Designed miniproteins, single chains, continued (4). Designs and how they scored, part 98

Each design is a single chain, and the fold is of that chain. pLDDT is the mean over its residues in the fold that is shown.

## One batch from the design tools (miniprotein)

Design m15613
Fold by ESMFold2-Fast:
Structure m15613 (fold): chain A 85 residues (1-85)
Amino acid sequence: ATAEINTLMLKALEESEELKKKGEEYFKKGKLEEAKKKYEEAIKIVKETLEKIKKIAGKETPYTELLKKKLEELEKNIKKVEEAE
């Protein structure tokens, strides 16, 4: 269970970081719609992984705090896109 949770966490953090970087590249190029889509894809991955971890663990864990922090970062990036629109 703990090993499975760790694997899910690491994969979600890696995939969401790659999507975040791609979103930041689009944002710098003025491609606001493409940037927003990448951030939304990253948020979806993190939210789905949080739900999976909660189902496996039956309670909150230190791993869910890292995913919640990543959600806050991604939501701030979406707000920056909305402010630039």
Scores: mean pLDDT 81

Design m15614
Fold by ESMFold2-Fast:
Structure m15614 (fold): chain A 81 residues (1-81)
Amino acid sequence: AVEEVERLLREAIRLAREAAEAAKAGSDEYVPLLEEAERLVREAARLAIESGSEEAIELVRRGLAEIRELMAEAAAAIAAR
């Protein structure tokens, strides 16, 4: 459970990072990348809750914080132009 949650969060963070870079490059490809990252985070959160593992839940909380920071970078790039 913890390993699967970590794998999903790692992939979501990778996609969120790609989305931030796409947004900085002026590409609309950031939209589907952010949508997929959100889907993976939602799946990781569901698995963490179903597992009852405090470690898995904490991983989701920390992963969400990192993804929010990357999303803020993407939003700033979009708002700048």
Scores: mean pLDDT 82

Design m15615
Fold by ESMFold2-Fast:
Structure m15615 (fold): chain A 59 residues (1-59)
Amino acid sequence: GASDAATVARTAAADLRAAGASEEEAQRWGKEVGDAVGAGNYELARELGRRAGEAALKS
Protein backbone atom coordinates (compact mmCIF):
# COMPACT_ATOMS: atom_id res chain seq x y z
CA GLY A 1 0.00 0.00 0.00
CA ALA A 2 0.94 3.66 -0.08
CA SER A 3 2.20 3.63 3.53
CA ASP A 4 4.40 0.60 2.78
CA ALA A 5 5.77 2.30 -0.34
CA ALA A 6 6.53 5.50 1.58
CA THR A 7 8.24 3.61 4.43
CA VAL A 8 10.37 1.53 2.05
CA ALA A 9 11.29 4.60 -0.04
CA ARG A 10 12.32 6.55 3.08
CA THR A 11 14.35 3.66 4.53
CA ALA A 12 16.08 2.85 1.23
CA ALA A 13 16.99 6.51 0.67
CA ALA A 14 18.43 6.77 4.20
CA ASP A 15 20.48 3.57 3.75
CA LEU A 16 21.82 4.74 0.37
CA ARG A 17 22.81 8.13 1.80
CA ALA A 18 24.64 6.30 4.62
CA ALA A 19 26.44 4.18 1.98
CA GLY A 20 27.69 7.34 0.21
CA ALA A 21 25.09 7.99 -2.47
CA SER A 22 24.17 11.58 -3.28
CA GLU A 23 20.88 12.99 -1.95
CA GLU A 24 19.42 13.03 -5.48
CA GLU A 25 20.47 9.45 -6.28
CA ALA A 26 19.29 8.18 -2.88
CA GLN A 27 15.84 9.77 -3.30
CA ARG A 28 15.50 8.53 -6.89
CA TRP A 29 16.40 4.92 -6.02
CA GLY A 30 14.30 5.04 -2.84
CA LYS A 31 11.26 6.14 -4.86
CA GLU A 32 11.78 3.38 -7.45
CA VAL A 33 12.01 0.68 -4.77
CA GLY A 34 9.04 2.14 -2.88
CA ASP A 35 6.93 2.29 -6.06
CA ALA A 36 7.71 -1.36 -6.79
CA VAL A 37 6.65 -2.37 -3.26
CA GLY A 38 3.50 -0.25 -3.56
CA ALA A 39 2.65 -2.08 -6.80
CA GLY A 40 3.21 -5.46 -5.09
CA ASN A 41 6.22 -6.24 -7.31
CA TYR A 42 8.56 -7.47 -4.58
CA GLU A 43 10.97 -9.16 -7.01
CA LEU A 44 11.50 -5.86 -8.84
CA ALA A 45 11.87 -4.03 -5.51
CA ARG A 46 14.57 -6.50 -4.43
CA GLU A 47 16.45 -6.19 -7.73
CA LEU A 48 16.28 -2.38 -7.70
CA GLY A 49 17.48 -2.30 -4.08
CA ARG A 50 20.43 -4.54 -4.89
CA ARG A 51 21.43 -2.43 -7.92
CA ALA A 52 21.07 0.80 -5.93
CA GLY A 53 23.29 -0.60 -3.18
CA GLU A 54 25.95 -1.57 -5.72
CA ALA A 55 25.78 1.89 -7.32
CA ALA A 56 26.13 3.60 -3.92
CA LEU A 57 29.17 1.49 -3.02
CA LYS A 58 30.84 2.51 -6.31
CA SER A 59 30.28 6.20 -5.55
Scores: mean pLDDT 76

Design m15617
Fold by ESMFold2-Fast:
Structure m15617 (fold): chain A 62 residues (1-62)
Amino acid sequence: SELEELLEKLRRAAETSPVADARAVALAGVHEAERLLKQGDEEGALESARNALAAVERLGGI
């Protein structure tokens, strides 16, 4: 799914990005998306993951 693909990209950025701020944002994005999924908010998780990945990209994390 799109959400699984976004979470994989965020986990990869959290582990491998040379930019420390991008790693922190990516990790926070994974945690927020997982929190929303536990609440049954799949749409919120998807939007949160998209926003986190965009922020990682702006920071030069990928």
Scores: mean pLDDT 86

Design m15618
Fold by ESMFold2-Fast:
Structure m15618 (fold): chain A 62 residues (1-62)
Amino acid sequence: SAYELARRLLVENGGLSEEVAERAVAMARAGASVDEIADFLVREGGLSRRRAESAARFLTSL
């Protein structure tokens, strides 16, 4: 699925842990906003705000 591919990209290319990537995908599937997912990725994934917003926009576009 597109979500499984997105999860793998977040881990392999984004440097996120499996747990953080899976939670970000689950948030997007549950209809979380770009800002909510980006805040999570900054706090739990250690991403910069710019990278987190880019990833969140990608996830919410699936």
Scores: mean pLDDT 85

Design m15619
Fold by ESMFold2-Fast:
Structure m15619 (fold): chain A 59 residues (1-59)
Amino acid sequence: DAENQIGDIYRQSQAAGREPSLDQLQQMLALAQQADAAEPSPEVARQIAAIKAKLEALK
């Protein structure tokens, strides 16, 4: 569920031709951390790292 929500936010930003906003990136981070807590995996860990990197690049 959380992974699907992250995907939806990403697709919405792509459809608009824009990068995810700060608020969207923070929401994606929260969802990814929730997914990691429920079922840890290397892929979820990579998603968290990628979102954090995007947040740092934005600020």
Scores: mean pLDDT 74

Design m15620
Fold by ESMFold2-Fast:
Structure m15620 (fold): chain A 85 residues (1-85)
Amino acid sequence: MPPYSPEQEEKVKEVNERVSEIMAKMDEELSKAETNQQKIEVVKKAIEELRRLEEEAEREGLPDDAISMVRIQIGVLKIMLKNLE
């Protein structure tokens, strides 16, 4: 049953903003990367930051939908990483 509390809505918004910040930072660092090895390291760093955010969201008891969004982004970056290797 979805909780729909104002407190949870605020926390979901915060997580979404942090995901956007991580992705924007990754895109900026990728634009500066000269080699595939540098691109691999940038993507790995973004995956690590998203995993930390996932653990934090789970610890704070966020809705499954919010946690799933972070997991989807991790999955997308793992595919990107595989294509760079």
Scores: mean pLDDT 81

Design m15621
Fold by ESMFold2-Fast:
Formats: structure tokens, C-alpha cells, sequence
Structure m15621 (fold): chain A 72 residues (1-72)
């Protein structure tokens, strides 16, 4: 189980990654960005109970990449 500080750091890294994706993909609307951010936050909380910070970040990053690929 992640500590509060570890959870906060992973959440910040995930949000930063998603913001970079949003900047590189102008086809992603603000509403879609907000939905992806909410899904990422939910997934981080669920995975944080059983995985390390690095594992949580990598799993959420892969999940977001899959969602963007399926958007086409």
C-alpha cells in the first residue's frame, strides 16, 4: 500500500504525463481531458493498494495509451 506522499507523487506524475499528451494531441477536447484525468486518478487509487509507485505509474500510463489508441 502506497503512503500518502507516494500516492501524491504518482498522481502528480500521471497528471503531468496526461497534460503532455493533451498538448501534443489537439484533437483531445477539454472534456475528454477531464474524463481521462478522472479515470487516471481512480485507477491510481485502486492500484496504490497493491503496487509500488513505479508500477502504478507504468500501469496507468499503459492504460491511458490504450484509451487514446482506441479513440480512433
Amino acid sequence: MLTREELRRVAVEVARYLHELYDKHPEISKDEYDELLAEAARRVRELAQHKTPDEVFEEVRKYLEELIEKKV
Scores: mean pLDDT 77

Design m15622
Fold by ESMFold2-Fast:
Structure m15622 (fold): chain A 63 residues (1-63)
Amino acid sequence: SHMERLKKQLEVARFIGEILSEIGEAVDKALELMRQGKRDEAVTLLNKANEEAIKKIKEYEKK
């Protein structure tokens, strides 16, 4: 039904919003590290955030 489709769309939108929020926080932290000249630490943090995001997406797709 239209209502069930809307509910599913809202759940997907909420999940995407959570992933984007977590990525945004990681980007902000990485930018601060780069301002301090800690480029390797910034890259490591961004890579870890990317791996965690991919993991969460894969787990969501299994449902």
Scores: mean pLDDT 85

Design m15623
Fold by ESMFold2-Fast:
Structure m15623 (fold): chain A 87 residues (1-87)
Amino acid sequence: MSKEELEKELDKQLELFLEELKKIKELGGENEETKKLAEEAEEYAKKAAEAAKEKGPESPEAIKYAEEAEKKALEAKKLAEEELEKK
């Protein structure tokens, strides 16, 4: 994969992840905890994409940031689902 192809793939993955985070924020409504976790996931996802572009997607930094992004996104989704269930 060329650098240009890698960057396009990483941009697509980031876009899809950010779209999912927007849905999580909507499900959580005015819940500040859900919002904070989703915002943290967004920051880690951006850092993961940057590290993957600079050092490769298999680099320790890219993997670490991607894992943190997924962890925060899962926590936000769980909290948003709990808030939705209370309605």
Scores: mean pLDDT 79

Design m15624
Fold by ESMFold2-Fast:
Structure m15624 (fold): chain A 92 residues (1-92)
Amino acid sequence: LTPQEEADLYLALAEIIVANAKLSPTFDEETVRLLKKALEYAKKAYELDPSQRDVVIEVLKEIKELAKRAYDAGIPSAKEVMEEAERLIKEL
């Protein structure tokens, strides 16, 4: 795979996790674990292809919103995902 093709794969994986979380009627620790993976995939995609910065930021914004919903639903571990997503959005 070229770095661009690998970046596209990581973005697709992050987007699948985000889409699945949006359709889920409940949030649990597994949801937060998957959102953390999506955040790492989005970060890796940017490292491999910085030209996708705007798309990566949009995915990170969605991860942040979903993590906030998980935190509000009573999952404390979601706070770290929210804070890391916000930090990455500001740094990119």
Scores: mean pLDDT 88

Design m15625
Fold by ESMFold2-Fast:
Structure m15625 (fold): chain A 55 residues (1-55)
Amino acid sequence: SAEKEKLAEEGERLVVRGIVTKDREVFEEGLRLLKEAGLPESKLESARAAFDKEL
């Protein structure tokens, strides 16, 4: 549980950083950590769609 909580927090930080800096590698690393933390696929797909609209 604690490990998954840390993965979720780090993943969210990287997702936000990737969006703000328009850095796809950072964004994808964030999504990878969120998937490891157990985030639903629907949320991961929404985040990818949002990132693609920013480009």
Scores: mean pLDDT 81

Design m15626
Fold by ESMFold2-Fast:
Structure m15626 (fold): chain A 66 residues (1-66)
Amino acid sequence: MSVEQQATLNRIVSEGLERVRAGAPPEEVIREAERRLEEALGDRWSPEQLAGAKRAVAESIRYEAE
């Protein structure tokens, strides 16, 4: 993963965490984060890398929402 791709992933995660901390429903935040990952990195990453990133983001957001 490039530095630029990692920065994009980190931004999407950070924005998602801020939204769930502000009271947004975790599942809606996860859907938005997954959509943003597909739009920003879908053409650059393999399907496996994208699936892994989506899983990691979903886990982080659900953990924060607990």
Scores: mean pLDDT 81

Design m15627
Fold by ESMFold2-Fast:
Structure m15627 (fold): chain A 103 residues (1-103)
Amino acid sequence: HMSALELAEKAKELGEKGIELGKAGKGDEGARLAAEAGGLASLAGERATTEEEARLAKEAGRLAIEAGMAALKAGGNPAKATAGALSGIGGEITAARKLGEKP
């Protein structure tokens, strides 16, 4: 199994790249990365056991949301872009809850 830190770090890398691809007009590639990033961020949030892990998962979730929105704006696959954004939201909420924050 991947650790929460490994999942969050991978999700962050994919989310950042997805945002760049969306801004460059590569919507389909951006949407694919957003979907992957969102899924990994959601898992990172669920597996987080420390405040550091939860903060990294929350950041990864936020980036997946931004990647999904950028991909959608670029005309990318709407199902994948939306999946990335929704999974990112789920990861962010789960992580925020573990940090004692209200969404």
Scores: mean pLDDT 86

Design m15628
Fold by ESMFold2-Fast:
Structure m15628 (fold): chain A 75 residues (1-75)
Amino acid sequence: MVKFRISGFDPADLDAVVTRVRAVVDRYGGEILEVDPANREIVVAVPEEKAEEALRELKTVASLYGAEVEDAGPA
């Protein structure tokens, strides 16, 4: 699996961001590994064969909330 980190969203948007991120990772057979409200971070893992498509959708979700998505390495 490949890990992605989503960061920089407003804390007030946490529940909305988590809901949308969960929908994306569920579609690609991934999972949410960590939610860190104090650091405004969500870490997810997706299968390597789906990583490119998942990253594209996660970046779209993040852009709606002024957040960013980065590759966090192998899961």
Scores: mean pLDDT 84

Design m15629
Fold by ESMFold2-Fast:
Order: structure tokens, then sequence, then C-alpha cells
Structure m15629 (fold): chain A 56 residues (1-56)
């Protein structure tokens, strides 16, 4: 997970705040799909999915 987070910062351009927010939402929605999206470099999409699921 830590390596994936560093990749999100460098490859996707996610900010430190975005990463911390994603960690908080992931603790509430520990779905394998979120991890897979993050591993594929789709960090923004993973974050949006987590927020969307919490809101819906």
Amino acid sequence: MEEDIERLKKEVGASDEDIEEFKKTYEQIPEPELVRLMMEGKGYEARKLAQRRLAE
C-alpha cells in the first residue's frame, strides 16, 4: 500500500491531502476493487469511487 501511494503521487499527481483522505475512506470501505484501481495507477478513480460509496 505505501509503495502504491508513492506511485499515486508521482504517476497520477495526487496531493498529500488527497492521499490522506483516500486512506480514511479506504478504512471505511476496504474493497478489493479500490486496491486494484490504485495498483493500476487509477488513484483518482479509486478515490472518487470511495467518496461516492460513502455518499450513496
Scores: mean pLDDT 63

Design m15630
Fold by ESMFold2-Fast:
Structure m15630 (fold): chain A 92 residues (1-92)
Amino acid sequence: SEELLERLKQTVIDFLEDMIKEAEKKGNTEAVEEFRKLLEEAQKATSMEDIRKVVEKAKEIADKYPDIISPSKLVAGYLEIVAAEVEGELGL
């Protein structure tokens, strides 16, 4: 469970870093700022519930900026897979 937590946390961090780079490339300063704030939250996450909340927020931001998520090196499905694994660990 600890190993799974660190793996999912790193997956979310990698996704957010990729989103920041894509937002910067497109000059979307609002998206850059929202993803940077969420990256800070992800880095401070210490539980599956923390990761779940970060994933939910990441999906909300991504839905606001569909042109950012489309060129991502991490496919949109990665975030959904992480959400499913986190929900499974929480018994949801």
Scores: mean pLDDT 77

Design m15631
Fold by ESMFold2-Fast:
Structure m15631 (fold): chain A 83 residues (1-83)
Amino acid sequence: SEREKKGREVLVKKAKEINAQNLSLPELNRQIGLLLRAIGELLSLELAEKRGDGEEVERAKERLREILKELGVSQEEIDEILA
């Protein structure tokens, strides 16, 4: 899906940014944990859409929005993923 493609592009970009930074181990652990949670929520969102579960789609979008915001993803990119 276009959402999966856009989500993947944004998360790969974020992973590269994390790798390019000389982060402390605690901050690296936090950032990688957020990336893994974002991937999991993106998968949950894709599954909910395939099932036609509108309520779960909206809940998954809310959870994904919060995680992407914590990762420092721009509001524009978040809105594109969650369109």
Scores: mean pLDDT 86

Design m15632
Fold by ESMFold2-Fast:
Structure m15632 (fold): chain A 63 residues (1-63)
Amino acid sequence: LSLIQRIARHDLMTHAGLSEEEIDEIIALAKAGRLEEAARLLVERGGMSERQARSTAEALHNA
């Protein structure tokens, strides 16, 4: 696992309160290029704003 992915997982768990399984699902969607679906889960499950969720999904796709 890349260091960037580990940092992103830790931040999402600590800041957004997401479970490890939810984070894995979001990372998988982002890596598949399904950024809108990944962002939606970050909003609905992680309590992020739409802007923050979109930025996070794009960062996960590029990691």
Scores: mean pLDDT 75

Design m15633
Fold by ESMFold2-Fast:
Structure m15633 (fold): chain A 140 residues (1-140)
Amino acid sequence: EDEYIDLTVKNAKANGVERFLLEMAARDAYKQGKYDLAIKYLEKLIELDPDSARAWAMLAYVYAKKGEFDKAKEYVQKAEELIKKNPDSALAYLYLGQAYDLLGEKEKAIEWYKKARQVAEKLGFTDLVKKAEEMLKKLE
């Protein structure tokens, strides 16, 4: 029955723990070089939170790592559209920078890393500031 499906979807969208665990699982799979597994976790995260600029940006980065540049380009565009709704997502800016860097778009990568640093500084995310500065130093 449609009512039960709607309640299940609403409950899943409200489950911040499930979304957090999917994001951590995607990051852990990525760190292990298990890109297809990372994509599977990110696709599930996007089903629960389709407006997550961070999830779309990380998906673009993982596809770029796989050398699937057409999909990476599609998903950076989606992440850029969604980041306008949540401009304080420092991780989304970082993943956009990393995706553009892998796509060979150095100037765009620098712009997104600078935004990642600025937002991370504003929010006190010291580790993200250091990561963005490290990436900028490598490109500049």
Scores: mean pLDDT 82

Design m15634
Fold by ESMFold2-Fast:
Structure m15634 (fold): chain A 61 residues (1-61)
Amino acid sequence: MPEPTLEELLAGVRRAGEAYGLSEEEIEALQRRARELWEAGHSPDEIERAVLAEIMRLVRA
């Protein structure tokens, strides 16, 4: 797969959050964090791992 765009990454974050039953507020917070990491120069793969770790933390809370 070619490297995803920021918009594709954010759409992926939303789909993952919805799949795990997160609230709209939690999904929006994850999308903001993903955008911040992207702007800070993190790779899409690093951002995906960070977002998934946060989703797992929220689901177990």
Scores: mean pLDDT 80

Design m15635
Fold by ESMFold2-Fast:
Structure m15635 (fold): chain A 63 residues (1-63)
Amino acid sequence: MVGDIAEAVVDIPKTGPGELALRKGDKVLILEEIDENFVKAKNLETGEVGIVPKKYLKKIGKA
């Protein structure tokens, strides 16, 4: 998944520090896999970086 471009399939609220808020349809670059459930990603529109649940992301390509 590192180097993949993914799309948020639902709106994801920011619930704590270090998390990334996304709207449905936002595209992110996967920077790091934290574990089986979470990735560190960069929002390609805003440039914000944070932790996102992997289950809400759909892979759409490679960077």
Scores: mean pLDDT 80

Design m15636
Fold by ESMFold2-Fast:
Structure m15636 (fold): chain A 89 residues (1-89)
Amino acid sequence: SMLDEFEELLREAVRAAHAGDLEAALEALRRARKIALSMPKEDYPKVLELLGEASRELVPPDVLNPDEVQRRVLAELKRIALEILEKLA
């Protein structure tokens, strides 16, 4: 399903970010964004839930000093979430 593909792309982005591969992480998020925006609005709550889960896995609450790659990828995850939220309004 599109939701399964979206979730796998988020997992790929987190794995790439943890490996320090900013380009691969951002490419996975670019693809994830395109899939999310093509999904019906009824699925957006689940999309937002998965983005939140990916954000917590990328930078767990106990991480004192996230690195630059983690910060850049987290910012992109938040940007995508805001775009989805705006489309719900």
Scores: mean pLDDT 88

Design m15637
Fold by ESMFold2-Fast:
Structure m15637 (fold): chain A 88 residues (1-88)
Amino acid sequence: MVLTFTDEDVEELKPVVEAAEKEMEEIIANETPSQAEVDALEAEAAAALAELNALLEQGAPREEILAAAKAAVEAVARALAAKKVLAE
């Protein structure tokens, strides 16, 4: 399946990406996560991505796909930021 986003859909995802980047900066500044916490965040990110992929494969309504995409972006950003802080 191929999903084509409108300009409005792309604009809706831009602030989510920007918010995720800001969250990464805050995590880097304030947190020292454990390996177990990083593993948990990576598992959450993987689950969010799997849900997004399942919705795309099923041809779910665009609103559901966008909501899943936002959740996936946020989860991936948290996991990457925590992993980066742990790695120093």
Scores: mean pLDDT 71

Design m15638
Fold by ESMFold2-Fast:
Structure m15638 (fold): chain A 86 residues (1-86)
Amino acid sequence: MMEPDVSKLTPEQLKLYLEIAKILTESKDPRLIEAALLALEGIAYASEGKYDEALKKLEEALELAEEDPKLKELIEKAKKLVEEAK
């Protein structure tokens, strides 16, 4: 998993990163763990200015997180922030 440069994250992106990381550490569902990891990778790509790669990872995460409303909401917020930064 790619680690983001935390200093390049906006306060909103950092909050989303920490909330998704919490779901990753607390989840016992392999599908939700995979979705959370993909979402964190997406945020990491966005912190490097790699917005197309970030959006691809976030879209993959959304497909896996469809059944979890909280994780889906966090990923959708991350995707919106990446689209606004592009």
Scores: mean pLDDT 77

Design m15639
Fold by ESMFold2-Fast:
Structure m15639 (fold): chain A 57 residues (1-57)
Amino acid sequence: MLTPEQAKKEIEELEKKGREELQKLVDSNAPIDEVQKKVTEYVKKLNELAKKLRELE
């Protein structure tokens, strides 16, 4: 069962990993569409984790 502490840690780690992946895409001159798609994927994952955190509190 996911605890609020675990959910917060997952959000923090996901945000850090997302920033690192997005920075690598920008540094490698990835197409804007690819960068936007990756941003959308991370936003969706963060929203799902935030929703679970709200449910646990």
Scores: mean pLDDT 78

Design m15640
Fold by ESMFold2-Fast:
Structure m15640 (fold): chain A 74 residues (1-74)
Amino acid sequence: SPPAVAPERPFDEAQRAALRADVQAMRDTVIATEHLSAEEQAVLDRTVDAVAAAPDAQEARRVMAEGQKEIEKL
């Protein structure tokens, strides 16, 4: 049988605010340094929004990994 894993604890207000600040800072840095195409920037923006909306750290990590894979395919 697959192992039972406890669901990740949802983000509190402080963790949510910190995550939003961190992903916005990351986005701004990447845009400033990496000279992204319009398509790459759209994937980055979509990924940042989805990470900021994630209910917990596990989902935030999953969405970030998917965004990185999407950019690598462009």
Scores: mean pLDDT 73

Design m15641
Fold by ESMFold2-Fast:
Structure m15641 (fold): chain A 67 residues (1-67)
Amino acid sequence: SAEEAYQRGLEHLKRAEESEKAGNPDEAGRHYVEAARAFEEAIKLDPSNEKARELLKEVYRRLGLPA
């Protein structure tokens, strides 16, 4: 579901931020990629989820991708 995809994105974003703070950029990068995939799926299933779009832009910025 859209909600399950959104929650998966939030969990990966949290793990990415924790990995960054722990000094593990490779692990953080993997979690940012998974967060992006989950938020992309959430937006595809529910285009009205503006919060997912904003978080996806933040994740793209962290990955060095255009928002």
Scores: mean pLDDT 85

Design m15642
Fold by ESMFold2-Fast:
Structure m15642 (fold): chain A 56 residues (1-56)
Amino acid sequence: SAMALERKKQRFLESARKLLEEGKISEEEFKEAEELVNQGDFEKAERIVVRSVVLS
């Protein structure tokens, strides 16, 4: 459903934003993840965030 998809985007971006505030991902990485979730590519967005956190 469209509402479930929008909620999933919001929750993902809220979590990624917190990681950005904590310095665990860069602003560039956050922007890339945001663009990917806007395209519906959650798998690639999650991969970017996880890799960045592991390397921080």
Scores: mean pLDDT 81

Design m15643
Fold by ESMFold2-Fast:
Structure m15643 (fold): chain A 81 residues (1-81)
Amino acid sequence: SHMEEARRLLEEVEREAEELREKGIVDREAVARLLLKRLEAERLLGRVEVAEFARRALEAQLNGDKEALAEVEERARAWLE
């Protein structure tokens, strides 16, 4: 089921995020890959509005727009809770 696949992907994303945090990796490409994987999981769950906010957060992060990143990520986190 797509829902089971999405859950597995989210678990993998959470595990990879913890590994990156533990290793102190701040590689933008590694973070971007992780966010894209999360976006795919949210898409499979039919959470298109949350995926859209996460996508905008990723774009802001890659462009170095700290203010836009903070605003979009805050909204995305609120929607995921």
Scores: mean pLDDT 65

Design m15644
Fold by ESMFold2-Fast:
Structure m15644 (fold): chain A 72 residues (1-72)
Amino acid sequence: SEEERRARQAAFALEVLRAAGAEELAALYERVVARAREGGEAALSEEELARLEALVAAHEEALRAATAALLA
């Protein structure tokens, strides 16, 4: 199902974030996914979006390496 597909994609994304050592980004991602699953607002606040962008930028190289390793 689409729900199962989304759950697998979320699980894989979380695996990549943890493999990259991006623990704070992984925690933020988990909170957003949990909120969406509970029927809440999946949209990031301005503060959450700014923090997400900063964390992604800080871990960009590690995220690329982790994604490549997990897909190999």
Scores: mean pLDDT 71

Design m15645
Fold by ESMFold2-Fast:
Structure m15645 (fold): chain A 67 residues (1-67)
Amino acid sequence: MSEEEIENEIAESLLRMTYAISVSAGDSEEEAIENLRRTAELLIKAGFDEEVVKRTVEELEEELKRL
């Protein structure tokens, strides 16, 4: 894997972990979405790929709305 592929996998894993923690904790849809967006903002500021981060957040936000 390239460094870019590894960085993208780290970003996706951190977002998925945030999702799993929020859902397992019984957070509201609003709280879980806020947690995802805060994690995404930090990842983008840390230099992770904005497109990958935003796409992963959108997918996880849609999953939250379907619960």
Scores: mean pLDDT 81

Design m15646
Fold by ESMFold2-Fast:
Structure m15646 (fold): chain A 69 residues (1-69)
Amino acid sequence: TETETIEITHISETDRHLSAGGIDEKGNRVLASVNKVTGLAVVKDMDTGKNRTGRLVGYSDETLTIEYS
């Protein structure tokens, strides 16, 4: 299991959804879409268009931590 922390540049939050744009630990630009009810996260690499799926571990206004399966 791989855990990654995204440094948040932009965040939009509702009661059920979190959308965060940021930079991953490798310096890639990413967009994370999180279902706050299930904890399911989809992280899109904005340069390649590839998606990774994982689960929300935790977040703040500055960081978002995802665990990939």
Scores: mean pLDDT 83

Design m15647
Fold by ESMFold2-Fast:
Structure m15647 (fold): chain A 62 residues (1-62)
Amino acid sequence: GKLIAEAIEDQKAKTPDDLDLKKGEEVEILKVVDEFHVLAKSLKTGKEGIVEKSKLKLIEKK
């Protein structure tokens, strides 16, 4: 299945490549960029962007 994560805190986009997220929003993790960042797709808006891994919690989708 898809790798889904929930935002555990708000992320404000600092650059056009960053994803703007509200706490509680779900994203699909598309790629690991580095030790601290992932490329994710917002399930709410369909936008893709960079998210800090520390702001995400993995969800088991059953």
Scores: mean pLDDT 80

Design m15648
Fold by ESMFold2-Fast:
Structure m15648 (fold): chain A 98 residues (1-98)
Amino acid sequence: GAMKPPLSVEEVIAYLESVGLKRGGKGKYGIEFLNDKGEVVATVDPETGAIKFPLSLIGASSPAEVKPGEEVTADIAGKKVKVRVLSTEPFEVVAEII
């Protein structure tokens, strides 16, 4: 079927706040979202709405386990979120929420 369009920046921010994450500062990679322990668990690109988060949140140990265009489920603040992978870094994935 046709790919579902990604959430807008405003929809992504509202979603992350709705699952109990606290909005932090604006870092090098965008707007940081913190868990109850003050740890950064996601970063939102303010231009695209793409999110950057640890590979462990999709159950991956290596970027080689995931590829761009793949649709996976991420565990963000204990909630299952469907995401499309855009790119991978050594310990993190960049994805869009769908």
Scores: mean pLDDT 77

Design m15649
Fold by ESMFold2-Fast:
Structure m15649 (fold): chain A 76 residues (1-76)
Amino acid sequence: MSKEAIEYAEEAIKLALEAMKVAKTQSLLNRAIGLALRAIGVIFEAETGIVPDEEATERAKEILKEARELLKEALS
């Protein structure tokens, strides 16, 4: 089980939810929803072992980076 992948994905979901709260446009809201769904997908893949732990961790890190960038944009 990719504990690191799950932790990164959970943090990404947290940031995406925060972006949803502060999003003032439908575009930002849709992007935040999309990131949360992608992060949920990584948690599923990590918990089921469908993908290798390293691959799940890399995907989770990429989604987390996108979530951080989106939240920064939403707060601007």
Scores: mean pLDDT 84

